# Ledger of designs, part 109: designed miniproteins, single chains, continued (3)

Each design is a single chain, and the fold is of that chain. pLDDT is the mean over its residues in the fold that is shown.

## One batch from the design tools (miniprotein)

Design m11764
Fold by ESMFold2-Fast:
Structure m11764 (fold): chain A 68 residues (1-68)
Amino acid sequence: SALEELEAEALAELRALHAALPNTPEGRQKFQAALRELYARLAAEVGEERAEALTKRLVIEVLSLPAP
């Protein structure tokens, strides 16, 4: 489905970004900025409630699994 494809794309994007950014205050700020931009894009596509749930789930998946 379109939602499953959107989730897969977002997960891949967040994993790539997490792997590329250094574990520094600047890296954390960039990751947070990317999360805000991603949330805004998701909310525009699927609505705020789905975007919130999806963003939280993706963050957990990124932080719980090794980077690609």
Scores: mean pLDDT 77

Design m11765
Fold by ESMFold2-Fast:
Structure m11765 (fold): chain A 78 residues (1-78)
Amino acid sequence: DLAARLAERSARFQAELASMSPEEQERFFEEIRKREEEYKKLVEENKDEKLKIEILKEVYRELGGLSEEDIEARVKMA
């Protein structure tokens, strides 16, 4: 069940990426990278791991275009 839901969400994300032009995809991921780098610098001054995770989730929500499951997956990889 969970694996099937994750596969469905992954397929939706891939379909969304496929609907974007290559230029839009590059700009989207470049914006994510810039925001991640900015907030990683901010959170290096803060030792609270939970706060770091919440800040990173908020960055992905601000950027939009990602489901909550995709945000959770990216946060785990960061």
Scores: mean pLDDT 68

Design m11766
Fold by ESMFold2-Fast:
Structure m11766 (fold): chain A 73 residues (1-73)
Amino acid sequence: SAAEFAALRDEALALARQLVAQYSRENNLSPAQAEALIAQAEARVAALMDLLEAQGRLDLLREFLAKMREELA
């Protein structure tokens, strides 16, 4: 459903922010560099989510989220 895709999309964006924030801390990036990377990651994840939704690939969306969750564990 559209509501399910929207919920997964919101989760993917939140996970992307967390992953980039972690990477930025580990690599001693400046606040400006961290902000730019977060914006870029959000745009890329949003584009991927839109593509998967358009193709009805909810299975791949769930798989992608599972992998992102593992990276933060």
Scores: mean pLDDT 83

Design m11767
Fold by ESMFold2-Fast:
Formats: structure tokens, sequence, C-alpha cells
Structure m11767 (fold): chain A 106 residues (1-106)
């Protein structure tokens, strides 16, 4: 589980970096970039809290990870920017992998 939580943190940080670059290139509005960066920061903080406290995700958190995986997959499919689409897809895969690993531990 720890490795999957670390992979989620890394994928979330890569998405933030990709959003910043897309905003600089005019591919995403400043407001949309800010909203997505804030959401990623909340997700990073949540995952790091589990890592720092050596805790397993709750069943409700695993259900949320499955929903986030589906949400980011749909966002990636609709995203016209290839770099943003790739980062969203990688984040979706990280959430899915974390949910699968956490289900085995519950």
Amino acid sequence: IEKKLQELVEASRKLQETIVEAEKKGKISEIDAGVQILQSSVNITSAKNLLDNKKLPSEEQVDNYERQAALYDEQAKKEKDPELSKALQELSEAYKALAEEARKAL
C-alpha cells in the first residue's frame, strides 16, 4: 500500500506541474488551473497523512479512490492538450492501483 500511496502523490504532483505549464501556454484558464491545483493539493495532503501515520485507507476512502479514478479517466478522454491528458490518465491509473491494493488489505 505505501508504494501505491507514494505513486499517487507523485502522479498528483506531476499533474500540478503539467497544469502550471499549460496555464503558461494559454491552454487552460488561470481560474481552472487554480481549482485543479487546489484539488490536487488536498489529494496529496490526504495521501501523505496516511503515509506519515502508517494507516490504511478506510473503506469510504477506497470508494472515493475508485470514483476519482473514473473521474480523471473521463477528464483525460475529454482533454484536448496531450500533456494534460497524459497526466490525468496517469493520475487515474494511480487511483485505480491504490484502490485495488487497499481492497486486498481490507
Scores: mean pLDDT 80

Design m11768
Fold by ESMFold2-Fast:
Structure m11768 (fold): chain A 72 residues (1-72)
Amino acid sequence: SREERQLLITRQVSELVDRAEELGLSQDTIDQMIQEFVTRASQYLQEHPDISPEELDQQLKKIGDEILSKYS
């Protein structure tokens, strides 16, 4: 559902922010990471409209990990 997808995205954004703050990244860097995450997540959902919540959660975690690795 739309609400379930929104919850998954919100949780993954929160986890990404928490992890970036723990690493001592600047607010400007964190803002850039959030923008990239939201853009990539939106593109993925556009390409995979019938994706299951479980598959979406796995893909969002992968995107978050890739972004964190890029900026840390």
Scores: mean pLDDT 86

Design m11769
Fold by ESMFold2-Fast:
Structure m11769 (fold): chain A 86 residues (1-86)
Amino acid sequence: SLSPEEQARILALQQEAAQRVQQILEQLRNGKISKEEALAQLHAVVEELLTQLAEIRGLSEEKKEALIAAGKEWAEEQLEREIAAL
């Protein structure tokens, strides 16, 4: 259902988000940012990614909000795992 151009855009957005997440986690591991700052930055990355994905896929506002909420929960869970490894 997605065009090759839309699929390429989604992959590019996912790669950019993954790179930003890695940078945030590296800063946390190196003590450059706090846990609270890392969480805020991860939430921003997730919200930006999922908002653009919802736009490309033509999702309803309700589905977009549900995806963003789920994504933020996954980000919090990922951060807790990283902190447990410190």
Scores: mean pLDDT 83

Design m11770
Fold by ESMFold2-Fast:
Structure m11770 (fold): chain A 83 residues (1-83)
Amino acid sequence: MVKEIADKIVELAKAAGNDKVAEAARNIADAIEEEYKDNPEAAAKLLETAYKVLKEGLEAGLSVEEIVEKLIEALVKEKEKIE
């Protein structure tokens, strides 16, 4: 489940021709899996949030820097809610 969401995030970024966003997304997904290995539901929710932000950013034509910034911000906010 968690790995499938992470792979889908990377595939989405690569399909848009943005290897830097794909690399950042993979690093973020790995960090989430490591931090929340004892809570796979929280990991899945964070990865789903990342997927949504990435998809919306790519569809809106945002820059790599803007997409990465939004990803980090959204994940920090979601982590604070989970605690």
Scores: mean pLDDT 74

Design m11771
Fold by ESMFold2-Fast:
Structure m11771 (fold): chain A 65 residues (1-65)
Amino acid sequence: MELVEEAKKYLENKDYEGFIEAVRKAAEAGDIDGVKEIMKEAPDSLPSEIVGKMVGEALLAAERL
């Protein structure tokens, strides 16, 4: 849950690498609910490359669990 707030902070600062790292941390922790919440915070205006990386980390979380 705290990773969701961290992800929001990265998005507010347009730190997309930090945002993707927050998704990865949730995925590596096996926190599928956290990954889902972080993905819900992703705005439609995110660069397509960042969206792709976010989806990739979410898929990694699903495969890990």
Scores: mean pLDDT 72

Design m11772
Fold by ESMFold2-Fast:
Structure m11772 (fold): chain A 61 residues (1-61)
Amino acid sequence: SEKVREAQTLLKKAGLYSGEVDGVLDAELRRLVLAIQRSLGLPADGVVDDATLEALRELLE
C-alpha cells in the first residue's frame, strides 16, 4: 500500500520505526499508528488512512 509506505518512511525518518519500507502493515507499524491515533484523538483503528497520514505529516514534517 502506498499510504503504508509513506507512513513507514515518515516514522523511519523520525527514528520511531525500525522495520522495512515494504508497504505492509506489520505489528510494529500498527502499534505506532494506534499510539499516534490515540494521542491525537483520531479513531484508533490502526489503519493508515488519509487522516492518519495528514497527522503524521503535520507531526513529522
Scores: mean pLDDT 79

Design m11773
Fold by ESMFold2-Fast:
Parts: structure tokens; sequence; C-alpha cells
Structure m11773 (fold): chain A 126 residues (1-126)
């Protein structure tokens, strides 16, 4: 992974958009293989290279999915909340809806029924 991240850092100097896409795809690849720690590392590296990136909402949603896989439902809920808010600000209604439903699921796992209902309602209104 460290060598791959170094290559993607070099790519970011030549083609920022391609490097950003490749880092998001790498994180998704690790999620699909249930390598949640590597998925988190790939997203954190993306955020280090591109803190202002328009992909922040996607990045936050990927972090939420990774922490949910690790059963860290508190962090998962927080990242899904941030993903939904950022997606809504960017007009990405489908991603906002997905992120808020995922936040509700994380809160259900935490036993927080009030917040789970709040985020389901928020998603349903989009």
Amino acid sequence: LDYTLKLLEELSKKDKDLAEIQLLELAQYFLNNKDYQSAIKAVEFLQKLFPESKSNAIAQNLLGKAYYGLKDYKKAAEYFEQAGRLALQNGRLDLAKESYYNAAKAYEKLGDKEKAEQYRKKADQL
C-alpha cells in the first residue's frame, strides 16, 4: 500500500483529478475486500493531498462504511452525518440520501433510536 500511495502522490502532481479518482477507487477496492484499515488509510491519504476536494462527501461516506465494517458505529455515524451534509451542500442528493440512511443504521446499532429516526426522516425528505 505505501508504494501505491507514493505512486498516486506523484500522479497528483501531473493529474490531480485522475489521482483523486484512483484513490477513491482504491478505497472502494479495500472496502469490497473487507480490508477496512487499508480503506481508511487510502481515504486519509486522499484528504492529506486534497483537503478542499469536491470528493470530500464521497471520502467521508467511504470512511463511514469502513468504520461500520470495523463495528465502530460511533465513528461510522459521525462520518455518514458529515458525508450527508457535504453531499447536500454540493447538490448530490442521491449521496446525501444514502449517507443519512447509513447514519440512521449506525445509530440503530448504537441503540440511539431518536437519532436513527431523525436521520431516516432527513433522508426521506430528499
Scores: mean pLDDT 87

Design m11774
Fold by ESMFold2-Fast:
Structure m11774 (fold): chain A 88 residues (1-88)
Amino acid sequence: SMLDKAIDETIKLLKELIENPSVEKARIFAASLGYLADLLRKEGKTEQAEKLQELADRIMEAVTRGASKEELIELAQEAIKVLNEIKK
């Protein structure tokens, strides 16, 4: 489905963030998670949408306060776990 493809593309980008962390990549991924949350909300998957929106907000907050690369990697790993659960 279009949603499954978007999830797979987002997971790929998150894995790239884990391998080479940057603030710009973190911002792009937060936006991607927010977009996926909107898609899930439109499909009535409100719990899954809320989890992705919360992660997007946490990534943006981490970026604004100058979080470490380790913290960004941890958030990216959590996002991948959530996306894999949604795909099931």
Scores: mean pLDDT 83

Design m11775
Fold by ESMFold2-Fast:
Structure m11775 (fold): chain A 79 residues (1-79)
Amino acid sequence: MGDKIVEKTRKATNWIIDQVRAGRLSPDQALAGLEDLRRISYEELSKVKDEEERKKAIEEVDKIINEAEREVRRIGSSS
């Protein structure tokens, strides 16, 4: 379960980055979307009963979203 939530988060962050690169989302809109995605992912992960799987999945989600936020800020700063 945790691995599937991590995969969904990765796909969603990639989509958001692609929208920013295409000029369809502003960096500010993308950052707001990434924070909403983090909240939603944490809600889904709260239902994972295996403590170690849950912890690992939370760490991976945080890493994915933090990397996506850095990329969005980089794109916004390059203009």
Scores: mean pLDDT 83

Design m11776
Fold by ESMFold2-Fast:
Formats: C-alpha cells, structure tokens, sequence
Structure m11776 (fold): chain A 93 residues (1-93)
C-alpha cells in the first residue's frame, strides 16, 4: 500500500465522491464504500489490498466512520487526509 498513487486516485475519484455525498441519505456508507473499494481495485494490482480493505470496512459499523471520512477527503481533494484514513482502514483489517 505504501507505493500506491494516493494523489492520482484522489484527483480521479473526487467528482464521484462528491456526487456520492450529495446523494446522501439516498445511498448508504456501505454502498459508497463498496463502490470506492471496487474503483480502487481498478487502478491496478497494487491497489487490490487497499480496495478489499475499504470494502471490508464499509461492511461493518466500526469501519463505516473511517470510510465516510475517506470519501469526504477524496471529495475535498485532500490527498494527505485521504492517505491518513486509508492507513487507519488498513490497520482495522
């Protein structure tokens, strides 16, 4: 996970993350987190573990607050904050 392009992912996914937040409460944190995990896996093999960790965090009550903060950071274009919450998610799985 240390060699992944967090800045590139944040730039590419920012509009999708903002749209997902605007759809709340019509979409759940679980639905948004599963979509984000899938999108991360599509960036390449180096992202597979990070994408799976985000999907797992989205499925449980303890991980969902971290997934929500990650989505907010991506929507804001804050790569540093996104990296912080991704690392917290990776420690929970």
Amino acid sequence: AEDIDIEGAVKELGNNAAAALAMAPKVSVEEVGLALGGALKNFGKEWEFAGEAVEEAARNEEGQPLVLELVKAIAEGDAKKAEEYLKKILKKV
Scores: mean pLDDT 78

Design m11777
Fold by ESMFold2-Fast:
Structure m11777 (fold): chain A 78 residues (1-78)
Amino acid sequence: MEERIWEEAELALLEIRYAVTKWAYNKGRISKEEAIKELERIKKEVQELLARSTDPEVQADAQRLLEQIEKDIEEIKK
C-alpha cells in the first residue's frame, strides 16, 4: 500500500512537470530545444517508473503518459 501511494504520487508529479513544460513552450517561455530536452527527461523517469512498478493502474497511467509525451515531442519537432 505505502509503495503504491508513493508511485502514484511520483506519477502525479511527472504529469504536473509534463503539463508545466507544455504550458511554458506554448507561452514561448522556453525554446523548442529546451521543451524537447525536458520532455525527454520526463519520458526517461516515466519509463523507469513503468519498469519498476507492479501496480497495473500505475503501469496503465504511466504507459498513457509515455504515449502523450512521444506525440508532443513529434509535434514540437515540426
Scores: mean pLDDT 84

Design m11778
Fold by ESMFold2-Fast:
Structure m11778 (fold): chain A 71 residues (1-71)
Amino acid sequence: SRGAASILGSAALSAEENGGSLSREQAENAAKALEDDGDTEAAKALRELVEKSGGSVSAEQIRELMKKLGL
């Protein structure tokens, strides 16, 4: 999705600005934005990544997720 690339790209930049990672709250805000854009698969994948990563997600992990989603 066009919106998913923009939302996840912005999330990765925010992670870099916040010491290399997004908090659970910041990642949830990005996931909600993905859902509002209709990208429910990307939102679910981001939430699962946060859980697997102990409650935060790095800029590198977000970029890797974008690659896996074809973004």
Scores: mean pLDDT 83

Design m11779
Fold by ESMFold2-Fast:
Structure m11779 (fold): chain A 83 residues (1-83)
Amino acid sequence: SGPSAGAEAVVDGIEVTVTASERDGLARVTASTDGSGGYGVAEVAPGETATVTVYDPGKNTTLEVTATVSEDLSSVEITVTKV
């Protein structure tokens, strides 16, 4: 199995979990919200930034997740903003 990294953030009481894992030389970024069923997926090259939009139906809130994956896929840095 390839390398993987994760990060978490809370915006307006919504917990966002982000994971980045290796897939065929790319970083697959998955963002999800707690209990609400909101999630998004993007694939980028290692060292690049993915932007994923996640909708939380429980709070009727759209979140933009910007995730920068390290070149070695050992870490991911995230910024989460309400849209």
Scores: mean pLDDT 79

Design m11780
Fold by ESMFold2-Fast:
Structure m11780 (fold): chain A 96 residues (1-96)
Amino acid sequence: MEIEKLLDEIEKLLDELAKTPPGSPRYQELLRKIQELVDKILELARKYLSPEAVEEITRIVIELNRKLAQTTDPEEQLKIMREAVKKIREIVEKEK
């Protein structure tokens, strides 16, 4: 499934982000790539998943962005992002 491949790619980028100094140009590049993949997941979800699943994923993304805006600790930001990916994966798997 295309969405699962994008989730796997985000997890790999998060692993690289964990090894990258916060605030470096590489860190910012990785965050941008993750955001682009999240946007692509939302586009694919609207095409292939139920309206209920799309609403759940949209709520997860909104909550993710809210929590990231409130958190300054890079380790906590990474945990928040990993939890969001896990929740999105669970929703996608339920649609099979």
Scores: mean pLDDT 84

Design m11781
Fold by ESMFold2-Fast:
Structure m11781 (fold): chain A 93 residues (1-93)
Amino acid sequence: DYAAIVARMRATAAALVAAGRATIETLEPEEAAELLAEQGASEADVEVVRRLEGPITLVRVRSADGRERWVVLFESPEQLRAAEEAGRAVEAE
């Protein structure tokens, strides 16, 4: 299930980049968390990103009306699983 979700997310991001509607940036977890916090992400979402290992891929998506938003692109099933587990741990605190 995680593998299918990751494959779909990667394909969607690639299609948006090819269409000129998104850019991809890879940051360390602490830098990605800081950027997401600046963009208005919740403290819980920021903490989840800080707990991830290795580089975090962010996609800046531009909608048809020119509005932009940042989303995390999980590069692997193991990274998505780690994010889900971190999210549950943060909710339990």
Scores: mean pLDDT 81

Design m11782
Fold by ESMFold2-Fast:
Formats: sequence, structure tokens, C-alpha cells
Structure m11782 (fold): chain A 73 residues (1-73)
Amino acid sequence: VEEAIAYEKKIIIRGKNLGYDKNKKIIIGNKELEVLEANENEIIAKGKAPENAEKIFVEFPNGYTEEAPLIKK
């Protein structure tokens, strides 16, 4: 995972080899967000990031977890 960009209604996570599986968990602070779209280079999650959140976590179905910096727009 390279970066996450938070918009007012969605978060776009960019990276490489992310896969097409929507069973990934997107976690910010203590909240899990709904995955709307997933492909090899991008995940789109629904919702608003907490104001004090600096990172996101992506947990893959196999339990592997990556983190990325959160950029707020």
C-alpha cells in the first residue's frame, strides 16, 4: 500500500498488487469501513475518516496487514 486519500464521503487507497477481493478490511482508528471497489491498484472505501487519524490499515483475507499514510482532502 502506497497512500490513502480521504475525501468527504470516500477513501481511495492506492498501491500495487492489492487484488480484486472485496473481503479486505479497511481500518482507520477503531473503525472498519465498507469496501465499495477493489482492483490491483486501488481500493475505494465508503465513509469519512476520523479527524485525528494519520494512518489506515488494510487487512487482507489471509490476515496480512499493511499500513499507509492518510492524506485528507
Scores: mean pLDDT 74

Design m11783
Fold by ESMFold2-Fast:
Structure m11783 (fold): chain A 98 residues (1-98)
Amino acid sequence: SVAEEARAAAEELRARALSIPELAEKGEEMLRAVERAIEIEEITQKVRDMLLTALQQEDVRLAAEGAVAIAESAKAAIDRLEKERKEKEEAEKAKEEA
């Protein structure tokens, strides 16, 4: 599945990040962010594509830096969707009360 592909790619990128001490912590944060993102189907496909692109990088440091960027992007996407969901709930409630 797309979710399994995203998780597998994230685990590989985390393993590469662990080889660079300054990025090891960020690699773990990326894996956690991906696990949250794969619960949302629309985000999961985009996250998978970003992770597969990062895995194409032959330079281990650049691949690990890509994993950090993906973690930040995944967190931002999750935050945006949570905000949109809250705004939609508030709008629907306002329409019922009007």
Scores: mean pLDDT 73

Design m11784
Fold by ESMFold2-Fast:
Structure m11784 (fold): chain A 87 residues (1-87)
Amino acid sequence: GQAKKDAVIAVLRETADRIAALASPELAERVRATTDGAIDMIRASSVEEAGGVVRGWGAALQELLRENPAAVEAAREGERRALEVIA
């Protein structure tokens, strides 16, 4: 229901903020834009579809951040936490 979506959105936003602290301002802006897009998709999707959106968001961030291991790990942790919440 809505509570699961709200909790997932909170994890995505928290993850984007953590990554922004580890990245350049330009890369942080791209992370925020990617995360905002994923949040919009989660809002428009069923709870059952939200897991797929989270996995796509995690993969996109890991590719975007591939040259920054600490940021990649933050993205992986955020994906794991979001998937645990939506389950």
Scores: mean pLDDT 88

Design m11785
Fold by ESMFold2-Fast:
Structure m11785 (fold): chain A 88 residues (1-88)
Amino acid sequence: STKQQLINNVNSIIEFVKKEKKREELGLPPPSDEEIVDFHQKAQQALTLASQVSPEARQYIVKGLKAYQKKDYDKAIEYFKKAKEILK
């Protein structure tokens, strides 16, 4: 379903952000270009799907992406989890 696809994309985004947080905490090298491209594609797909499924969930995805851009990984994960709860 469209809703399940959205949830899967949000899960992928959460996993990427968790890995980024761990990389930064441990001083590991940045993600590969392929990983970055996949993250941006999943984020764009999530925003597009959320526009159709739940404008409220979309707002939390936007907030999560903004928190990620500020390197506030914990806040980003919280917002993405909020989006998932709205979609239940």
Scores: mean pLDDT 88

Design m11786
Fold by ESMFold2-Fast:
Structure m11786 (fold): chain A 66 residues (1-66)
Amino acid sequence: SLADVVDELEAELEKKFPTGYGGVWVGMLRIMRALNYYSEEELRELFKEIVEELSKEEPVLPDIRA
């Protein structure tokens, strides 16, 4: 499910950003999704972008739109 994908992504972000930045970012995304700022299709495209970034030496997380 989409929730399972988010949980797996949170674990990957925790590995790359061990100071908790990844967890904070995912938490914000979950809140924005709950407020209907993102469709499932938009979230899936965002996840593709994040997965690609996490493969880089210096990953940069995209900004969450409000």
Scores: mean pLDDT 65

Design m11787
Fold by ESMFold2-Fast:
Structure m11787 (fold): chain A 92 residues (1-92)
Amino acid sequence: KEVERLKVLMEAEALLRGFQAGLEAKNLEEARKKAEEVAEEIIEEYRPNVPEEYLEEIEEAVREAALRGGEAGFRINQRLSKRKLNPETLHL
């Protein structure tokens, strides 16, 4: 259960950070590349806390969550672009 909680935490962080990367990406390829980088950072940070027997499973889940987030963020990015809502127009 402890390992399961750690997996959920890492997946949630990967999904959220991946989503942010996707929102800022110029194209889908960049969104996926940045999501990959996010996954690697999360895996590196938590590696000392992950038992070796679960490392492969958790690494796969984290990479998948980050990519899913990045693709979702990029879909929102595309919708904003179609409405001509650029960052240059969204100065607060």
Scores: mean pLDDT 81

Design m11788
Fold by ESMFold2-Fast:
Structure m11788 (fold): chain A 78 residues (1-78)
Amino acid sequence: HILSPEQIREIAELMRKRLPEPLSTVAVEALEKLADRPVSVDEAENAILRAAFQAGLDDAAIAQIGRAFREAVEEVLA
């Protein structure tokens, strides 16, 4: 599946509402950097998880971000 810039922005909005800080900011900033072009779901997920790891978030927080991303993708593509 390929995400348009518009779909990436919708996913970012859902994640901003559903994730606590600092997870929300990390995920949204990573997605905003991708919103200039279409990207695959896998590319977007990898970019978010990499950003979370680089921000020093623990495994539980990274897993929470991954779940929130997958749920947001399902809603936006429905």
Scores: mean pLDDT 85

Design m11789
Fold by ESMFold2-Fast:
Structure m11789 (fold): chain A 79 residues (1-79)
Amino acid sequence: SPETQKAIEYLQKGIEYAKQGNSEKAIEYFKKGKEYAEKSSVAGKEVADLSELGIEYLKQGNLEMAIKMGQAAINLLKG
């Protein structure tokens, strides 16, 4: 769905910003990814929960775990 594709796109951007050490932008894009995941027909709650966990890790400065949570969310959206 368009919502699934946007969720993947925003989560990928969030991961890219996390890899750059830009936690503020990473959080922004994880929040957008969560929003579109919640509108998606594919594992929306589980993906939203993983995205939220990624945001919490970003707030803690744990970029490695945030990236892992974002990748797990993307993998669920892809099937």
Scores: mean pLDDT 86

Design m11790
Fold by ESMFold2-Fast:
Structure m11790 (fold): chain A 90 residues (1-90)
Amino acid sequence: KEALEKMIELLRELLEKLEAGYVPSEEEIEELYEKLLELAKEIKDEMHKSVALDIIEGVKDALLDKSMSLEEKIEIIKRGIKVLEELLKK
């Protein structure tokens, strides 16, 4: 639960920066990716962990895709956050 909440916080911080027009560097993207992977390791539910890992990979790939628009990147991150928030519901 706490690991998922921290992942959502990190992705929301990223979303706020992107919506403000900030473009993260490849180094910042790699730093975020490593932090998200470490949080995913703390997820005890294997199904939740698998879903979280898929979202982390999708976000990383979107951020590194130079052909993808900022609006498309924002939508991918918003969708990822929504899925992670659904995993927190009981």
Scores: mean pLDDT 84

Design m11791
Fold by ESMFold2-Fast:
Structure m11791 (fold): chain A 91 residues (1-91)
Amino acid sequence: MFKDVPWVKEMNDEEKLELLDELEKFVKSEGVDLEDDEVVEKIGQLLLTILKSSKDPKVLSKAIKLLEEMLKHKSEKIRELAKILLEEFKK
């Protein structure tokens, strides 16, 4: 499973919301290689750390919304990542 990212875990809720905005832009960018396993793993680590370390409903709802958008992504690896993260968050 993805390793937690200490710097993300230590972020406040405002910083986590900003990171989620940047991740959404990154995932929706046509110039990013979202078939690169290293890139996909890094996205997974960041999102999972946010989901597990935040108790703020705004942060959690924004992260879940991003995961739901990722389920519709053209990249199979991004869709599979979203499935894994949603199942992990439910546990």
Scores: mean pLDDT 78

Design m11792
Fold by ESMFold2-Fast:
Order: C-alpha cells, then sequence, then structure tokens
Structure m11792 (fold): chain A 82 residues (1-82)
C-alpha cells in the first residue's frame, strides 16, 4: 500500500538533504560563515525549526558531523512532507 510513493518521497527528501549538506560543506571550506548562517536561517524557516534545533545544526556544522547533519535534515524534511 503506497510503498512506491513513500519510497519516492524518501528519495526526494534524501536528495534535498544531500544538496543542503554539500552547500554547508562548501561554505564551511570557504570560511563563509555569513552565507552558512544565512543558509541555516533559510532551512529553519523552510522546515519550521525551533531555536534549539537551529543551534544543533550549527553545532553539527562546527563539528563537521555531516552524517548527523544529513540525518537531522532528512528527518525534518520528512516531517514537513507528512
Amino acid sequence: KEEEKEKKIIEEIEEKAYIAVLTVKQFREEGNWSALKALIDELAKLLNLDEETKAKLLELVENEDYDALFKLLKEKFLEKKK
């Protein structure tokens, strides 16, 4: 029942999260903290994140924990689609 539709939604969410992580990595490597902060602010608006979750995203970026960042973004994108 709707398994193919759910799989497609998950794949689209994974792609969005992956692109966001790549953009974060790029800004981090460039030392462009202003652009990185603006990206986090836009993601927080898009995903309706609270200040605690937004702070967690910044911590994960600072720690270069991109796997945890990807998982968190994937979870929040999935919640918004449901």
Scores: mean pLDDT 78

Design m11793
Fold by ESMFold2-Fast:
Structure m11793 (fold): chain A 104 residues (1-104)
Amino acid sequence: SAEQEQKREEARILAALTIDLAGVQFAIEYNLPEEERERTARGLIATMERAIDWMKEQNAPQSVIDRMEALLERAREAFRRRDWEGFLRVGQEFLDVFKEYIES
C-alpha cells in the first residue's frame, strides 16, 4: 500500500540521518583529519536535503518545513566555518525534529 511505501521511506531517511550523524560524531570524537570530517559532514547535509524534499512531497506543514530548512542553513554555516561541534548540535536537532514529525 501507499502507506507502507511511505513508512519504508521514513525508515530509510531516519536510518540515513542516524548513520550519517554517528559518522560526524565519530570523526569529531576521534579527531579524524579535516578531509574526513568534511566528507562525513557533506554526507549528512545531502541526507538532510533528501529528508526535506521527501517531507515536501508528503505535504508536511509549512511551519515544519521552514524549521527544517532553517536547521539545514545553520548546518551549512557551521560547515563553512569548520565549526564541527556546532554542526553536530544542529544535526542532532534536525534528527530530533524529523523523529517528532514521523511519530506524529
Scores: mean pLDDT 90

Design m11794
Fold by ESMFold2-Fast:
Formats: structure tokens, C-alpha cells, sequence
Structure m11794 (fold): chain A 72 residues (1-72)
């Protein structure tokens, strides 16, 4: 499998940073932000994900964190 192109990697990095900015605006802790960032970066590295797939991974991780904070 070919590695991500620099252009695709830059687009993924932008998607990650934009999502993190939204989380900071919503008052999400830096610990939870770091968990979401790590999940996105790990999946992008291992699976050559599209920016849209990376966004989905971040959303799923965030939904899990919210459930943990409010209901678990």
C-alpha cells in the first residue's frame, strides 16, 4: 500500500486541527483532546485513511469520551 502523499497528509492534519479547535471552544479537556488526536494520527498512519474517514474516527472517539463523562 502506498504511503499518504504530502498533500493528503496536510489535508488530514488540517482536519485534525480544525476538529481540535472546535473541542477547545466547547471546553473539552486537553487530556481528552490528546486522546482524540492520538486516535486520529494512529489510524491515519496505519490505514491510509481519507480526511473524511479521519474525521469519522475523531467523532467516534469524542462521542465515547462524552458518554464516559456524562453517563459512565
Amino acid sequence: MQPLTPEEQEKIDREIEEFIEELRREGVSEEDIQRIRTAAETHAQLHSLTPEEVRTVMRVAYDGIKASRERR
Scores: mean pLDDT 73

Design m11795
Fold by ESMFold2-Fast:
Structure m11795 (fold): chain A 70 residues (1-70)
Amino acid sequence: MAKEKLEEAERFIKKQLEELKKWVEENPDAVYEGVNPVTREVVTLDSEEILKKAEEVGKALLEKLREYLA
């Protein structure tokens, strides 16, 4: 059922965020450098920004799944 898939997705996202939080805690000085595929500009993200962006993406995905199932 759709509700079961949403609960599974929520558990998966929470697990990934928990693992990411642990990684950020262990690597507070970590910096990620990448190229924005749209603008081709170099983007620098520290560990806190990576976590914040991941939480925002996870929340947005859950909201979209709830909209789809409503």
Scores: mean pLDDT 71

Design m11796
Fold by ESMFold2-Fast:
Formats: sequence, C-alpha cells, structure tokens
Structure m11796 (fold): chain A 63 residues (1-63)
Amino acid sequence: DRAREAGAGVKRAADRGAGSAGAATALWQEGVPISRAGGKEVARAARAGADPEELGRLGERLS
C-alpha cells in the first residue's frame, strides 16, 4: 500500500531527526504531492508517535 510505504518513509525521517522537509520529501518520493504546510503537519504527527499508515493517510488528506 502506497500510504503505508509513504508513512514508513516519514517515520524513518522523523527517527533521524528530520523536520517538515524530510516528511514532505518522503511523501513525494512515494507519489503523495504534499504542500510545505502539509509536510509540517505530518512531521508533527510523526513526532507525536503516529504509526506509518496513519502518517501516509494524513499526507494523502493534506495533499
């Protein structure tokens, strides 16, 4: 599932301390065209402990 893979990329970026740019890049690499503001919200959710599927779906909703 694309959302799960995108969310896994976001979580991996968050684990490395990457901020909104890292989250947005991970989503774009999996085909989720997210805005800068959307990337910031996804990065916030990742820091709050959201799971990969939740992060990918949030990215899809914010794209």
Scores: mean pLDDT 74

Design m11797
Fold by ESMFold2-Fast:
Structure m11797 (fold): chain A 86 residues (1-86)
Amino acid sequence: SAKEKAREAVLEILKWIETLDLSNENQERAAVASLQVAADLAKKLDDRESLELIIEKAKKLIEKSKDPEVIKELEELIKELEEYLK
């Protein structure tokens, strides 16, 4: 199903993000951009379980980040997705 394919794509993106060096600015920004793409896909398919996984990953990235702009973008993403899930 489309939801199963989206779930697999989200899980693959999340797994890939775990391989990145988040202390590297380019890799950290790639992680944020990839997470935003995963969120857009999950929203289009109303995959609530994938959206919950994306929120949890965004929270973990915030804990590790030293970049205020990255933190702001991730906080805005979390707020958007939590409002969508209401």
Scores: mean pLDDT 84

Design m11798
Fold by ESMFold2-Fast:
Structure m11798 (fold): chain A 71 residues (1-71)
Amino acid sequence: RTLEAEVIIEEHEKGKKTTQTLRARDVETGAETPERTFVLDDKESEKKKITRTRYTVAPDGTVTVEKEEFE
């Protein structure tokens, strides 16, 4: 019961403002599933620091981006 999904992160810049849009798509059907929360963890080896970026997609398509740094 594991869904295989393709995650698309689109970055748009208008003037000095940057907007990131996250969408998830089912690989087999091609349908978009933008109603889930996705969490990406990036590790900086040289600094031993972890940056977590959380993307929350609401049923109306609104995307919320939250960033957390550890250590």
Scores: mean pLDDT 46

